# Designed miniproteins, single chains, continued (4): the designs that were tried, part 37

Each design is a single chain, and the fold is of that chain. pLDDT is the mean over its residues in the fold that is shown.

## One batch from the design tools (miniprotein)

Design m13260
Fold by ESMFold2-Fast:
Order: sequence, then C-alpha cells, then structure tokens
Structure m13260 (fold): chain A 81 residues (1-81)
Amino acid sequence: SSSAEEAALMAEIDALLQEVAQRLAAGEPISREELEAVLRRILTLAAKLSPAQRARAELGARWMAQQAGVPMDWVEALLRA
C-alpha cells in the first residue's frame, strides 16, 4: 500500500480511538457491544497496514480497552482470532 493510503487508515483508527477516549473522559457510558464493534473495526483496518503500523494500531486498541475497563484476556483472545 502507498504511504498516503496507510496514513488514511491510521487517521481513521486514531479518530475511532479519540472518540472513545473523549466519551470516557466525559463520563459517558459505553456498552460492551459498542466497544466490541469499535475494536473489530480497528482490527479490520489494522489488517491492511504494514506490520509496524499494525502493531501501533493494536497498541491503541489495547489502550482503549484498558481505559474502558475491558478484561485484557478478552482483548488478547480477540486479537488472536
């Protein structure tokens, strides 16, 4: 993929992470189903990235799950699927 294409994918992933971070910072509730949908979207986008950028996206997904109080074992199982 071109650098511009990967930059666009990373921008979408960053936007998803920022939206969740802003909602959590505002004390807004977020359902497990909504979190799972966002995590699956991030992983789908990350699959199209280079290995280094994919690792960064997966780190962001783990950070988001931690901030939302999702068990890390569940996150790791999702990442291995």
Scores: mean pLDDT 79

Design m13261
Fold by ESMFold2-Fast:
Structure m13261 (fold): chain A 60 residues (1-60)
Amino acid sequence: PLVLAEALEDMTAKDGTKIKKGDLLLILEEYEDGTVLALSSETQKLVTVDKSKIRVLKEY
């Protein structure tokens, strides 16, 4: 299922992409290390961020 989430704080993704608090992220995959692969609606880039730094808004 697709999961829409919100960034809880300003952060830099593993690849160096900057994410702002409140940015919307579409979660594509969750990894065993507690990170998620997401598509950033603001930057249109795939980013890897810590699951603890996002809030799930809606699951489709």
Scores: mean pLDDT 81

Design m13262
Fold by ESMFold2-Fast:
Structure m13262 (fold): chain A 91 residues (1-91)
Amino acid sequence: SSAEITRRMEALYEADPTRTRLTPEQKEALLELFRKIMEKGGMSEEDKEEALRILEEEIAADPSITRAELLYIEELAKKYGLEVPESLRAL
């Protein structure tokens, strides 16, 4: 669920003190990948919009990502048969 994914992302954010600042290209790639993950996950339109809004707000407040968060997103992408963009793989 979107709530479960959001809670896990928040927990990984808090647990991993190592953060990498995202470039504008990486921010766009991350948001697009996350949108695709939510679409493949069969979430309702409302849940997808809410999860994406939360991620957009998080990135706007802190344009960085932890290694744990990136690994979780990569695992979700693999689970749903999605390819991780090159810009994110460079992280």
Scores: mean pLDDT 71

Design m13263
Fold by ESMFold2-Fast:
Parts: C-alpha cells; structure tokens; sequence
Structure m13263 (fold): chain A 88 residues (1-88)
C-alpha cells in the first residue's frame, strides 16, 4: 500500500526532473518549464508527492545554474500545493 505510493511518487519525481532537464537543454521558456511542473504536480496523489515532484524540479533547475527558473518553479509549486489543500 505505502510502497506503491512511494514508487509512484519516485516515478513522477524522476519524470519531472528529466522533463525539466530536457526543456532547459533546449532553451525552453520559464512558462513551458512551469507548465510541465504543474502537469506532474496535478498527477501527484498527495501533498507529499507534490512536494517531492517540486523539490526534484527545483534541484534540477539549480543544477543547471538557472536560479531564476528555480524560483519560478518554487513559486508555482507553492501555489499549486496551497490550492490543493484549500480544495480538500
């Protein structure tokens, strides 16, 4: 039960990290990157899973030295989590 949730969260976090990495390598816009983040966060079943996806995406942007994009990811991610919690 908990193992399935952890595996799903790990898969989503990995996919989000890979997607952000690919978009950064292509020189994609901040909007494209934040839209990809929001897509994977919306697929996340819990706030903890959403936080894991957000953390992986922020770390990926920081690894590429894209601090402004990392801040944009963090801001969108926080708003997405707050909206999810408010709708519960």
Amino acid sequence: KDDDLRKHTATLSSQASDGVSDLLKKGSSTKDITNLLQKYMNKSPTPDSMTSVLRASVNTAKFFGKDKIAKAIRNIGRKTIQKFLKDM
Scores: mean pLDDT 83

Design m13264
Fold by ESMFold2-Fast:
Structure m13264 (fold): chain A 80 residues (1-80)
Amino acid sequence: MEEELIEEAKRLAEQLKSPDEEVRREAARKLMELAEEAAKKGLEKAVEAAIEALAEASKSPDEESQLLATMALMYAASLK
């Protein structure tokens, strides 16, 4: 269900802002998995939601979070 995946992407985007490093890494990984699943199902809006969430995280002042989000964003964008 595309709407459910979009809601999950928004929830994971919030977790990318967590002060907990493990929470941020897990959120980035789950967003990549969500983008892959959405792409396999042809759910364009869900893929876009995941890309937007990762793009927002790539603006993080934390260099590790920024790098992780940027790598995940490049992967998700390649699924289009």
Scores: mean pLDDT 75

Design m13265
Fold by ESMFold2-Fast:
Structure m13265 (fold): chain A 95 residues (1-95)
Amino acid sequence: MEELEKKILEEAKKTSVNGSGETFARLAIAALREDYEKLREILQKLNPDGKELTEEQVRRVAEALRRAVRHQAETDDSPINKLLRELMEEVEKKK
């Protein structure tokens, strides 16, 4: 997984002028891995104005992100979407 995550981040950086693509990639990776602590950390950094997300809210965001990532990954054969599909496959194998 680590090598695949690194490749996803590098591809996201290539297409992101202001870091939005890298942020999306980090959120997608955390959501697909069900790493709720990491997902919460990223979300808190994006919204530092004191809105602490509850565990339930983080889980709902993760579900929404997983659905969005699956939809996006099926949209085209871009390098980032191919890597997202590979990450989804690796997550399934780890269960």
Scores: mean pLDDT 74

Design m13266
Fold by ESMFold2-Fast:
Structure m13266 (fold): chain A 85 residues (1-85)
Amino acid sequence: KVEELIERARKLREEARRLRESLERAKQIADEVKARVEATMSPEEAAKTNAIIDDSVARGTARVEAEVQKLEEEADRLLEEARRL
């Protein structure tokens, strides 16, 4: 029973970690795209395009961070429940 709660909490934390790693990779790709935009477009066009990329990254970051928070809160809840048993 206690072992099951601890294992479930561990899996949720692993999922949260994988989401953060995926977000970091997405940010790296976005930075590469922004650099290419700056190299190939006029400064005005690059600024507009990179603003769209930044907005998309910000929205994606907010969604991933919200999901990570839910997973971490559920993991903490399971661990607290295990400690009370």
Scores: mean pLDDT 86

Design m13267
Fold by ESMFold2-Fast:
Structure m13267 (fold): chain A 90 residues (1-90)
Amino acid sequence: MEIVEQLSPEQLQLLLAILAYIHARHAFENEAALTPEQRALAEEYYEWALANLTPEQIAEADRLYEELLGLDSQERIERLRELLRELAEA
């Protein structure tokens, strides 16, 4: 959490866009479980992410999403913390 406060506005925006993209992709792949309101929110996150990510960053977000699917809950949290650290160092 403290690491997020040390990110530049550009790094924080990048992180939020990556997370929004991952959330939207997860929601769309599980669409049968979504309410109409949850689907609309996922569509908003997806559109916002596409507006703020390059094609290369989208490809990396897709790789991260696929990696996270292979991990348990604790491992996912650790991977996201590593991503935060990597972004703070960039």
Scores: mean pLDDT 74

Design m13268
Fold by ESMFold2-Fast:
Structure m13268 (fold): chain A 85 residues (1-85)
Amino acid sequence: MELEKKLKEAEKLYEEGRYGEAILLYGEILHDEKASEELKRRAALGLARIYKETKDPVLLEHIEDIYSSLSEEVQKIFEEELKKV
């Protein structure tokens, strides 16, 4: 699956409220060494949005696990999105 198509699918799943499936695809993009900085940024923003919106502790723990494995640069993008009210 092309990374841009994977991002589009993740964004669609997010819009449909299918957060668990969206998290998996965002995580795949974030861990793919071939993903551009722009794709990783957009995937990190998607994860941050789910983190802000979900009340499901299982999904929160999954996002936190993905976050802990990310580069400092991508973690900072995630953190800045969380600060937006």
Scores: mean pLDDT 82

Design m13269
Fold by ESMFold2-Fast:
Structure m13269 (fold): chain A 58 residues (1-58)
Amino acid sequence: HLEEALRAVEEGDLRAAAEHFAKASGLDESLVLDYLSTLSDEEARETLRRAIEALRAS
């Protein structure tokens, strides 16, 4: 899931990235999407990328 999430971020598919990240982290997809909707697309992509990297490092 984390590999697919990172790939989706690189492709600009924030919905797919949020879905894969939520599955990998155990979070609700709708809550992830709601939070990201408060950010710009650029900020959302950077936030997801950093969160994915942090989860992979743990």
Scores: mean pLDDT 78

Design m13270
Fold by ESMFold2-Fast:
Structure m13270 (fold): chain A 67 residues (1-67)
Amino acid sequence: DLEARLRAYAEAGGRAGAENARLMAKERGEDDPEAIEKLIAEMAAKGGAVGRNGALTLEEERRRAAA
């Protein structure tokens, strides 16, 4: 199921992005909750998009190999 696979990769990417954002905020000494939440949202969105696009590329390669 392609949709389920894309969803799973997007979720994994989003979680990775959010975790990275939390680490970045801590490294920068950012203690403003609003700024931290904004960074988490931005990085999660980027991570989700990267994960989804990566899964699409892998699925295309799999289909090409099967042909």
Scores: mean pLDDT 77

Design m13271
Fold by ESMFold2-Fast:
Structure m13271 (fold): chain A 70 residues (1-70)
Amino acid sequence: MEREQAKLEIFRRAASGDLDGALKLAKEAVKRGLLSVDEAAEAIANGLYSAHRMSYSVGYEYALKELKEG
């Protein structure tokens, strides 16, 4: 999977309410060195923001915490 495809899929999962699936893919992409923690957190935050589930800053902080706790 290309970096841009991984970012888009993480975004789609977060935007559709599949936050567990978004985090799972994000952690896997970071572990493989495909994405940085910051890139994965941005994709999750943008997905959550686009779905009007939370503000971008709250979503970004949440994603960083989840990605760093692995």
Scores: mean pLDDT 80

Design m13272
Fold by ESMFold2-Fast:
Structure m13272 (fold): chain A 72 residues (1-72)
Amino acid sequence: MAEEFAKKLEELATSETASAEVLSAEEEGDTVTVELEIIDYETNTRARITITAKKEGDKFVITKREVEVEPL
């Protein structure tokens, strides 16, 4: 569950000008927490994103997002 959600997030964040790496993916009951590192080469920034989502049926509902951005 957490791994599938993390993979979808990584695919959405990865492009020719940005790379995404899953740092952690954890699940506790119906709750999934994923940490991503995104390096944006256009802006020369590194973002650490923590997303918490709850599984409801066949979809994930994002309940919390934390974003930290720093220069490269």
Scores: mean pLDDT 78

Design m13273
Fold by ESMFold2-Fast:
Structure m13273 (fold): chain A 71 residues (1-71)
Amino acid sequence: SSLIEEVKRLAEEMVEAARAGDFAAVREYARKMHELIERARKEGAPEEVIEEMERIAEETDRRSVLAVVTR
């Protein structure tokens, strides 16, 4: 799914920003990721796609926290 690939791309950008200590970019990528998931729901994306996008977002949040605390 193009939606899953797009949220994965945003996820990697967010983790990279967290590693760099760029908290403004972390917030921006998190916002874009949540907007993408909300848009997918509004447009009637399959339930399996929404679930996977939400799982990626949750994993990304955990990965970003880890990236920050290891600085």
Scores: mean pLDDT 83

Design m13274
Fold by ESMFold2-Fast:
Structure m13274 (fold): chain A 70 residues (1-70)
Amino acid sequence: DKVEEVLKKADEAIEKVKNKQLSGGELTRIELELRKYAEEGNEDAAVKLKQLRELGTKYDNEVIKKIKEK
């Protein structure tokens, strides 16, 4: 099941992002795959996509804030 494989990759990516070990291309690829399944109606894919985006946006916003404060 392709959905199950993508969900497993998403779980691994969430853990890596929390440990600050994943950012950029790999994260983007997983988000694109999750978006495809979420648009097809898979609720689990939609939830994991939201979690990954929230984590990525939080770190990006912290970097931008530090640049603007200096």
Scores: mean pLDDT 70

Design m13275
Fold by ESMFold2-Fast:
Structure m13275 (fold): chain A 59 residues (1-59)
Amino acid sequence: MEKAKIEELIKKISELAGVPKEQLEQTRKIQGLTPEDLETALKVIENTLAEKAKGPPVA
């Protein structure tokens, strides 16, 4: 029953990366990504955004 976790992780990555959820679902199916792979990707994105917090481009 890991499908719910995969859906949630894809949604969060989609929102943070600014790409459609559909594209991430296709990539997951093509690459055979596990929930652990998605969790790792999410943590990397979150850490990258945290590091950029002091210098976000604005207008």
Scores: mean pLDDT 73

Design m13276
Fold by ESMFold2-Fast:
Structure m13276 (fold): chain A 62 residues (1-62)
Amino acid sequence: MTLEELLQRIDEIYKNPKSFEEAKKELLEIVREAHRNLTAEQADIVTDKAIEKLKELEEKFK
């Protein structure tokens, strides 16, 4: 699993979320996968993007 694949998965979740809670769960799982499979630097990039998109989704579902 590559950095680019995880970043693409975050974008797909953001583009077509079923609900905020489902998107949050999927984004947190991607973050966990990044910490298991990538370098610490790459995992931080994935985590930062996931948090950014999660905040945007929270506003979208208000």
Scores: mean pLDDT 83

Design m13277
Fold by ESMFold2-Fast:
Order: C-alpha cells, then structure tokens, then sequence
Structure m13277 (fold): chain A 76 residues (1-76)
C-alpha cells in the first residue's frame, strides 16, 4: 500500500519534471495549478486513512499530466 503510494507519487513527479522541461511558462503554471488540486484531494484521502483513494487520485493526476505531455510533444 505505501509502495503503491510511492510509485504513484514517483510517476506524478516524473510527469511534472517532463512538463517543466517541455512546457512554456504560461502552460506550465496553468497545468501545475490544476495539478495541485489533485494533490490536495489525494492528501484528504490519506488524512482520512483512505490510502487506496489517495493512490487512485494520484494515478488519475498522472494520466491527466501524461495527456498534457502528449499534447506538447505533438505540438512540435
């Protein structure tokens, strides 16, 4: 369970790092601001003892960020 949380966080952080390198400043700020909402939701689940819900929220955030990365890569 904690390993799943660490893996989900790791994937999220890797996606954020890729966005930081690829995205223009304006796009980066917009994406990161929305990303913070996912992190807040995940924290609420974790504080409630719902670690599975926290992991699922982080994976949802990661999928959303991966979609943004693909959009940026296709923009070229």
Amino acid sequence: MEEELRRALGRLLEAVERLYKLAPKERLEEILKKGEEFLQRAREHWEAGDIEGAVETLLEATRWLEEKIKELEEEK
Scores: mean pLDDT 77

Design m13278
Fold by ESMFold2-Fast:
Structure m13278 (fold): chain A 62 residues (1-62)
Amino acid sequence: SILEQRQKLLEEIEREVERLRQYLRSNPNLPPIIKGLFQLVADSSELVAERIRKKIRELEEK
């Protein structure tokens, strides 16, 4: 179902964001531009995850 597909996508995004956050914590001496790019990717992915959570909530309320 569309609900199951969105739940799986959310879980994958959250897992990848956590891995990226862990990589950033483990590599504090990364060049500033690379650190900034990874932070932007993580932040953008968290916004996508929030949007997916909202859509899951809407589907569950039907």
Scores: mean pLDDT 83

Design m13279
Fold by ESMFold2-Fast:
Structure m13279 (fold): chain A 78 residues (1-78)
Amino acid sequence: MAPSPEMLALVDEELPKLIAHLDELASQVDVPPIEYTGMKMYILAKAVEAALQPSVEEARKILEEARRYVEERAREAA
């Protein structure tokens, strides 16, 4: 049940990129603090879910879903 070293490496690489993307979107559209916190918590939850996947392909799909969610929420907050 522990994440594989490969999954941990993937999440360690991609999670900071997702957080940076959220921070960039939040800076552009003046996202309320509660919405920012919610989107950040969603990213963290999806990163944990991705780390627990049996394959890199499945993990990447989960991380892409998190990225899409953040982009959609930021768009609707603008």
Scores: mean pLDDT 79

Design m13280
Fold by ESMFold2-Fast:
Structure m13280 (fold): chain A 94 residues (1-94)
Amino acid sequence: MPSLEEIVQELKELLLKKVPIKEFVEKARRLAEEALADPSLSNEQKLTLLLAIATALQEKIEELKKRGEEVPEEVRKFLDELLRRATELEREVR
């Protein structure tokens, strides 16, 4: 399973390589699910990863808007899900 550092690095590579938005969402969703399911990660580390993924997704949305491209509804839904999950984890962090 990927480490915290490997997940962050993969997100950076996805942004740099300008992969199609569908591929970005699929990979980002997988990284989020892997992070949430990893028992070796603390709730703080999970929160940090979800926020990093949400930030990367927001940057991708911004790029689409700057190019005059439509932001797919699935992308906005995924961002909303990530932020909701992050808010839940934030309440669990003590």
Scores: mean pLDDT 76

Design m13281
Fold by ESMFold2-Fast:
Formats: sequence, C-alpha cells, structure tokens
Structure m13281 (fold): chain A 83 residues (1-83)
Amino acid sequence: MMEKIEKLAQELENTDDIEKAKELYEELVKLVREDPSLSEEEKKQFELTVQLHLLKKAGASDEELRKYIADPKLLEEKVKELL
C-alpha cells in the first residue's frame, strides 16, 4: 500500500492537469484513510501534505498555503471548494 501511495503522490507532483490532480488527490486520501498500518497522526499529516500540494497546483500562493497550514478549517473549506 505505501508503494502505491508513493507512486500516486509522485504522479500528483508531476501532473500539470488540475482535473488529473483532483483524481489523484481523491485516490491518495482514500488509500491513506483505509490503511490500517498508519496512525491517525500519520494519516492527518499525509492528508495535509496532499491537500497543500493540490491547492498549490490550483494556483494557491505560498502566503495562502501558510494561512491554510495555520487554519485547518479554512484548508478543508478550500479543498472542498476545489473538488
């Protein structure tokens, strides 16, 4: 499972297509949430990383990304707005 997660994360980093990035994000989050070997903290950290990467692909600035890191509710709202 981790190998598949790493491969999808790499595809997300390398794609220029926002619709493809959204699909990769949804698959990554699903795989991470369904992985029983990951702690709840590890799942949250990974989901945060993938959410920030998706928002960056959608045109979010470094300043906006810092605000999203500081406000998890705002981050969740922005990801839902994108999807």
Scores: mean pLDDT 78

Design m13282
Fold by ESMFold2-Fast:
Structure m13282 (fold): chain A 113 residues (1-113)
Amino acid sequence: MRTEAQDDSDDARAALAVELARELGIEVEAVLVVTTPDGVRGAIAVGRERLDGEPTVVLTVARADFSFPPELLEPVRAALEEGTRSGDALATARRLAELLREAGYEVVLREVA
């Protein structure tokens, strides 16, 4: 069960990911608060940035020890490419949450206003 202290800590992680993304010029649309099967917690901001002059859906990871398992790297890349084509970073965030949950991760998706 999640405690009040865990929720406060998750809010702080989500806020850090959003602020780091915004400092990089990324328009944040969602944040994923993630717990790995091994209990490592992190946050991933999902938003849009212009790379090489074109709008691109990008991820900002607020924890250096968090990484996707190798088996998810290609599905994650495909989700980012589709989000970039559609211009829908929120749909990308929902797809990433689904992929991570199927891999045994706990994921809380929060939309950013």
Scores: mean pLDDT 74

Design m13283
Fold by ESMFold2-Fast:
Structure m13283 (fold): chain A 115 residues (1-115)
Amino acid sequence: SADKELAIAQLERAAEFTREVNPEAAELAEKAKEAVEAGKYEEAAELAIEAARLALEAARRSPLPDALRLFHGAMAAYSAAALAYRLAGKHERGAEVAAESRAAAVAFERRVLAE
């Protein structure tokens, strides 16, 4: 499905953006990709959320531009998690992930504007 291919692409992006600064977040994104490929969509969403949260925590403690790379990785991981929950038929959880992603984007924008 198009949603499955998009989730995989977003998880590959998440791993690429996070690998150098936070290899643990990259490993979680790679495990989430394997879960999507295996049709384990709820597990994939949970792993992708963990990758996103870890990348955001690292971004908060990192200088720009490292913070910007980690933030892009987190946004890709959140996008994949929302797609994975939709593939699992868990639309309410997908909406919750989208809300968490939006809140994280607003917080990061405030940081960029302050620097």
Scores: mean pLDDT 90

Design m13284
Fold by ESMFold2-Fast:
Structure m13284 (fold): chain A 85 residues (1-85)
Amino acid sequence: MKLAELIAKKLVENGGVLSTGDIIDVLKEAGIPGPVARGIAEVLKLLSGGSEVATFEQVVEAFRIFFGEDFAKLVEKKYLELVKN
């Protein structure tokens, strides 16, 4: 759905990484409440070992934790479709 496409587009625009701010902005754009968006960003920071940016794989893992496997696979599919030119 809309959220998975927004995440995939932002990943492509940023060269396969997302900052905490990017995640919060995309989630809020999709109608996710601020506290939930921040929770997802905190998990991304944990998965990245405290890095300022999370890789595509780390982003997919965080979304699997919060939204489930099917949603994570949809984000991955949309990202791969966009990077294939």
Scores: mean pLDDT 79

Design m13285
Fold by ESMFold2-Fast:
Structure m13285 (fold): chain A 125 residues (1-125)
Amino acid sequence: MSPEDKELIEELDRLLQQVGRLIAEMEELVKAGDLEGFRRTLEELAELLRRILEIMEKLKSDKQLVEAVAIRVLDALERAVELTPKSDRESRELLAETLEEFKETFKDDKAISKRLEELIERVRG
């Protein structure tokens, strides 16, 4: 493993920890009925996930690492879908756009692409 790859993996771990913190914050905001706070946290999550995708593209030769990260991100996205109120069209559309960005990145991985497609249908339905 190169020194540059090690730095990217360390950044990736920190970003995944931040994803977990944002999901926990989203759970508390939903309990509080803070729809504006929820939308802001979802926007922050979407930006964080775009950075994760950039790192995964750079590390794409490490298929095992990329798959492990993708599964962890999918679990977080599934939780975000569950937490998003059905009446919040704005948050649901932002989440759908984020899921489509991930689906394009993982289009060659049938299992991951299928899970993302099912989540997109759930968010848009």
Scores: mean pLDDT 84

Design m13286
Fold by ESMFold2-Fast:
Structure m13286 (fold): chain A 61 residues (1-61)
Amino acid sequence: MVITLEDGSEVRIDSYYTDPTPQIEKLKGVKKVTVDTTRDPRMQHVIGILRKLGIEVNVKN
């Protein structure tokens, strides 16, 4: 999954190998992000965590 911040910076979460926690912590102060759609259930879990942190998540396609 690629997460795009309002400033145009990107955070990548590898759904196969990487613990997403460090990437999620980088987003704790962010108001809104856009994510490219994935039907991977693990990425839906990450989106749920971001929304729980109060981040508005816009899913693209």
Scores: mean pLDDT 70

Design m13287
Fold by ESMFold2-Fast:
Structure m13287 (fold): chain A 91 residues (1-91)
Amino acid sequence: MIEIRRELEAESPEEGLRKANEALHEAVREGLERAGLDPATAEVVDEKVTKEITEAKAGETVVHEVELVVRDTATGKEATLRIEVKVTVKE
């Protein structure tokens, strides 16, 4: 299992959600790379959302915690990615 954690700060709730979504996308790409999978041929074969908080106010945290099973369709290689993204909205 490959674990990726991102902790970020945002100035507004809207920025917090945007940054969290961007960081999740980047973390998936990094996880594929660390697993030796090609993003062009890799597919998600199972997804488990373990925690999701998208409506954060000032002083609160946007959270994405997901576990992905990914397979490279060209090579048959599989990996499990566990991703945690936290973006704290400043007061």
Scores: mean pLDDT 83

Design m13288
Fold by ESMFold2-Fast:
Structure m13288 (fold): chain A 74 residues (1-74)
Amino acid sequence: MTEQQIKSQVLQQIQDRLAAAVAALPADASPAERLARVRAVIQEVITETTKKYPSLPIDPSKMSAEDALMKLLG
């Protein structure tokens, strides 16, 4: 799988999981709760992607989830 295919797959997984996670949040969820949910989804997708594609030049243990996502997306 190419970097472009991995990038598309990551974006799709983030979109799908974020849509589901946001829909599952209670209407009165605090901004902190919403941010925690978004961060957790991003971390989960990045971790799964790096385990599945270890050839990616991304080490989630050495960088934040946000930095890893930015590096993946270019």
Scores: mean pLDDT 75

Design m13289
Fold by ESMFold2-Fast:
Structure m13289 (fold): chain A 68 residues (1-68)
Amino acid sequence: MAEAVLEAGEEAARRVEAGEDPAAASQAASKTLEDQGLTAEARAFRRYTEGASAEQIRAGARMLAQLL
């Protein structure tokens, strides 16, 4: 669970650093969590990474992982 959230955060951050829109990157990463059956975690991930920079996405994912 926590590891999946951290991996999703790293994926989203990397996409943003590659020039992808933060919302699109966050949505793609949250779909990975949903595909793993982590629906509540996917929803929380989207909420905490909305409009964030790559660094903020990584920080948010790390914080969320610690709370799970």
Scores: mean pLDDT 75

Design m13290
Fold by ESMFold2-Fast:
Structure m13290 (fold): chain A 87 residues (1-87)
Amino acid sequence: EVEKLIEELKKLGEELAELARKYAELVPTEQSPEELEEGAKKSTQALIDEIKKLAETDKEKAIELAKKGIEEAKEAIKLLEEKIKEA
């Protein structure tokens, strides 16, 4: 179900945005904590919009993209958590 996958992506995207902000607060970056948080939120929303668009023409591709996005988000969360612990 595309809707269930989108809800999971939204939750992961919120976690990713929060971690991106925390990382930027601990480590000097070219972007501010606010910019990194906003960037993560925008990236998640763009992916969700693409999934919704695909679901109109090819539901199977939409599900595949959503699952890939979920896996990538989980990996990014783990990497950021590790970097924050090392900071």
Scores: mean pLDDT 81

Design m13291
Fold by ESMFold2-Fast:
Structure m13291 (fold): chain A 113 residues (1-113)
Amino acid sequence: MEKKIEEAKKKLEEVAKKLAEELGVEVELEHRTVESDGNTLVVLTMEFKENGVVVKLVYNTKDGKIVLGGVGSERLSDRGFMKAAPKEIEKKIAEIAEKLGIDPESVEGLRAA
């Protein structure tokens, strides 16, 4: 399991770096490992430094798939609630995510998570 978590982190970081490069933004990356209903999930949170847009990438160790866990903007809320990102940013993220091998079904449902 630990080897799979390290591999997942590397894959998520590679996808995040490519996404940031394609968008021309500087990002802050945070990792978290979460147990949910008997599945181990590796979550990478990417925060865009200039506008506070947050993108969450989730790797499910059971299925080996990377999914888009959510896109939002925490900086639009004083209480730290994620709100929907501007539609133009969501659309660009969706197009780039599809090119990078993120699950197409997760891309079609972009929402604050």
Scores: mean pLDDT 68

Design m13292
Fold by ESMFold2-Fast:
Structure m13292 (fold): chain A 66 residues (1-66)
Amino acid sequence: GEAWARVTTDADGKIVSREAGGDTPEALALAQRAVDALERIAKEENWKDETLGARGPSAPPAPPPP
């Protein structure tokens, strides 16, 4: 029952991948809005070679890399 979104940019700052998922229509709609927000932020901040993700609050915390 969660929403998640991911956007990837290339070396030129172009959006090369957009992914959104959710278990419900509402979660999917939220994920799609998150993708739009991430794309806007990536373009405004001129991100290159980056992958950006967002997840819903009920996701269990992943352990941070060392």
Scores: mean pLDDT 70

Design m13293
Fold by ESMFold2-Fast:
Structure m13293 (fold): chain A 70 residues (1-70)
Amino acid sequence: SEMEELKKKVLEIKKLAEKGEPVEVIKKRLDEVLPELSRYVAEHENDPEVRELAEEIVEILREIAEILLE
């Protein structure tokens, strides 16, 4: 699934943030993934499975933001 691949990419970005990678590296990785996520969600807005995975990805993005604010 494309959404599962996007979730995996965001989880990999979270691991980089947890390891203390520079904020600029994390931002670059997010800038690559977020447009693809937004496009896919918009194309599949009526798919409940896509919506559920998107909600999970948003939660991971919140966790990344919390790490970066520390």
Scores: mean pLDDT 84

Design m13294
Fold by ESMFold2-Fast:
Structure m13294 (fold): chain A 91 residues (1-91)
Amino acid sequence: MKIEIELVDTKTGKVIWKAVAETFDEFVEKLREAIEIAKKNKGVKIIIKSSGTPLDTTSLAFVLMAEALDAGVTIKKTKISDGTIEVELKE
């Protein structure tokens, strides 16, 4: 299993942070790091790319939503497509 997490500036499209996770536990750890960085930056989106099945992608989306809620951040937009999840945080 390979999961890539990117933080992208929504105005410039530039990747400001990137990590790769090989396991679900590592994904949760890196996702928490990404959310903390996103909290310090306005107008960023979290992009998750998985080489798993569509079901894996949906599961990762729910984990991202749960971790964002736990961290006290609000999700502004969510887009789920083939192997990719894009989530824009409000602040």
Scores: mean pLDDT 78

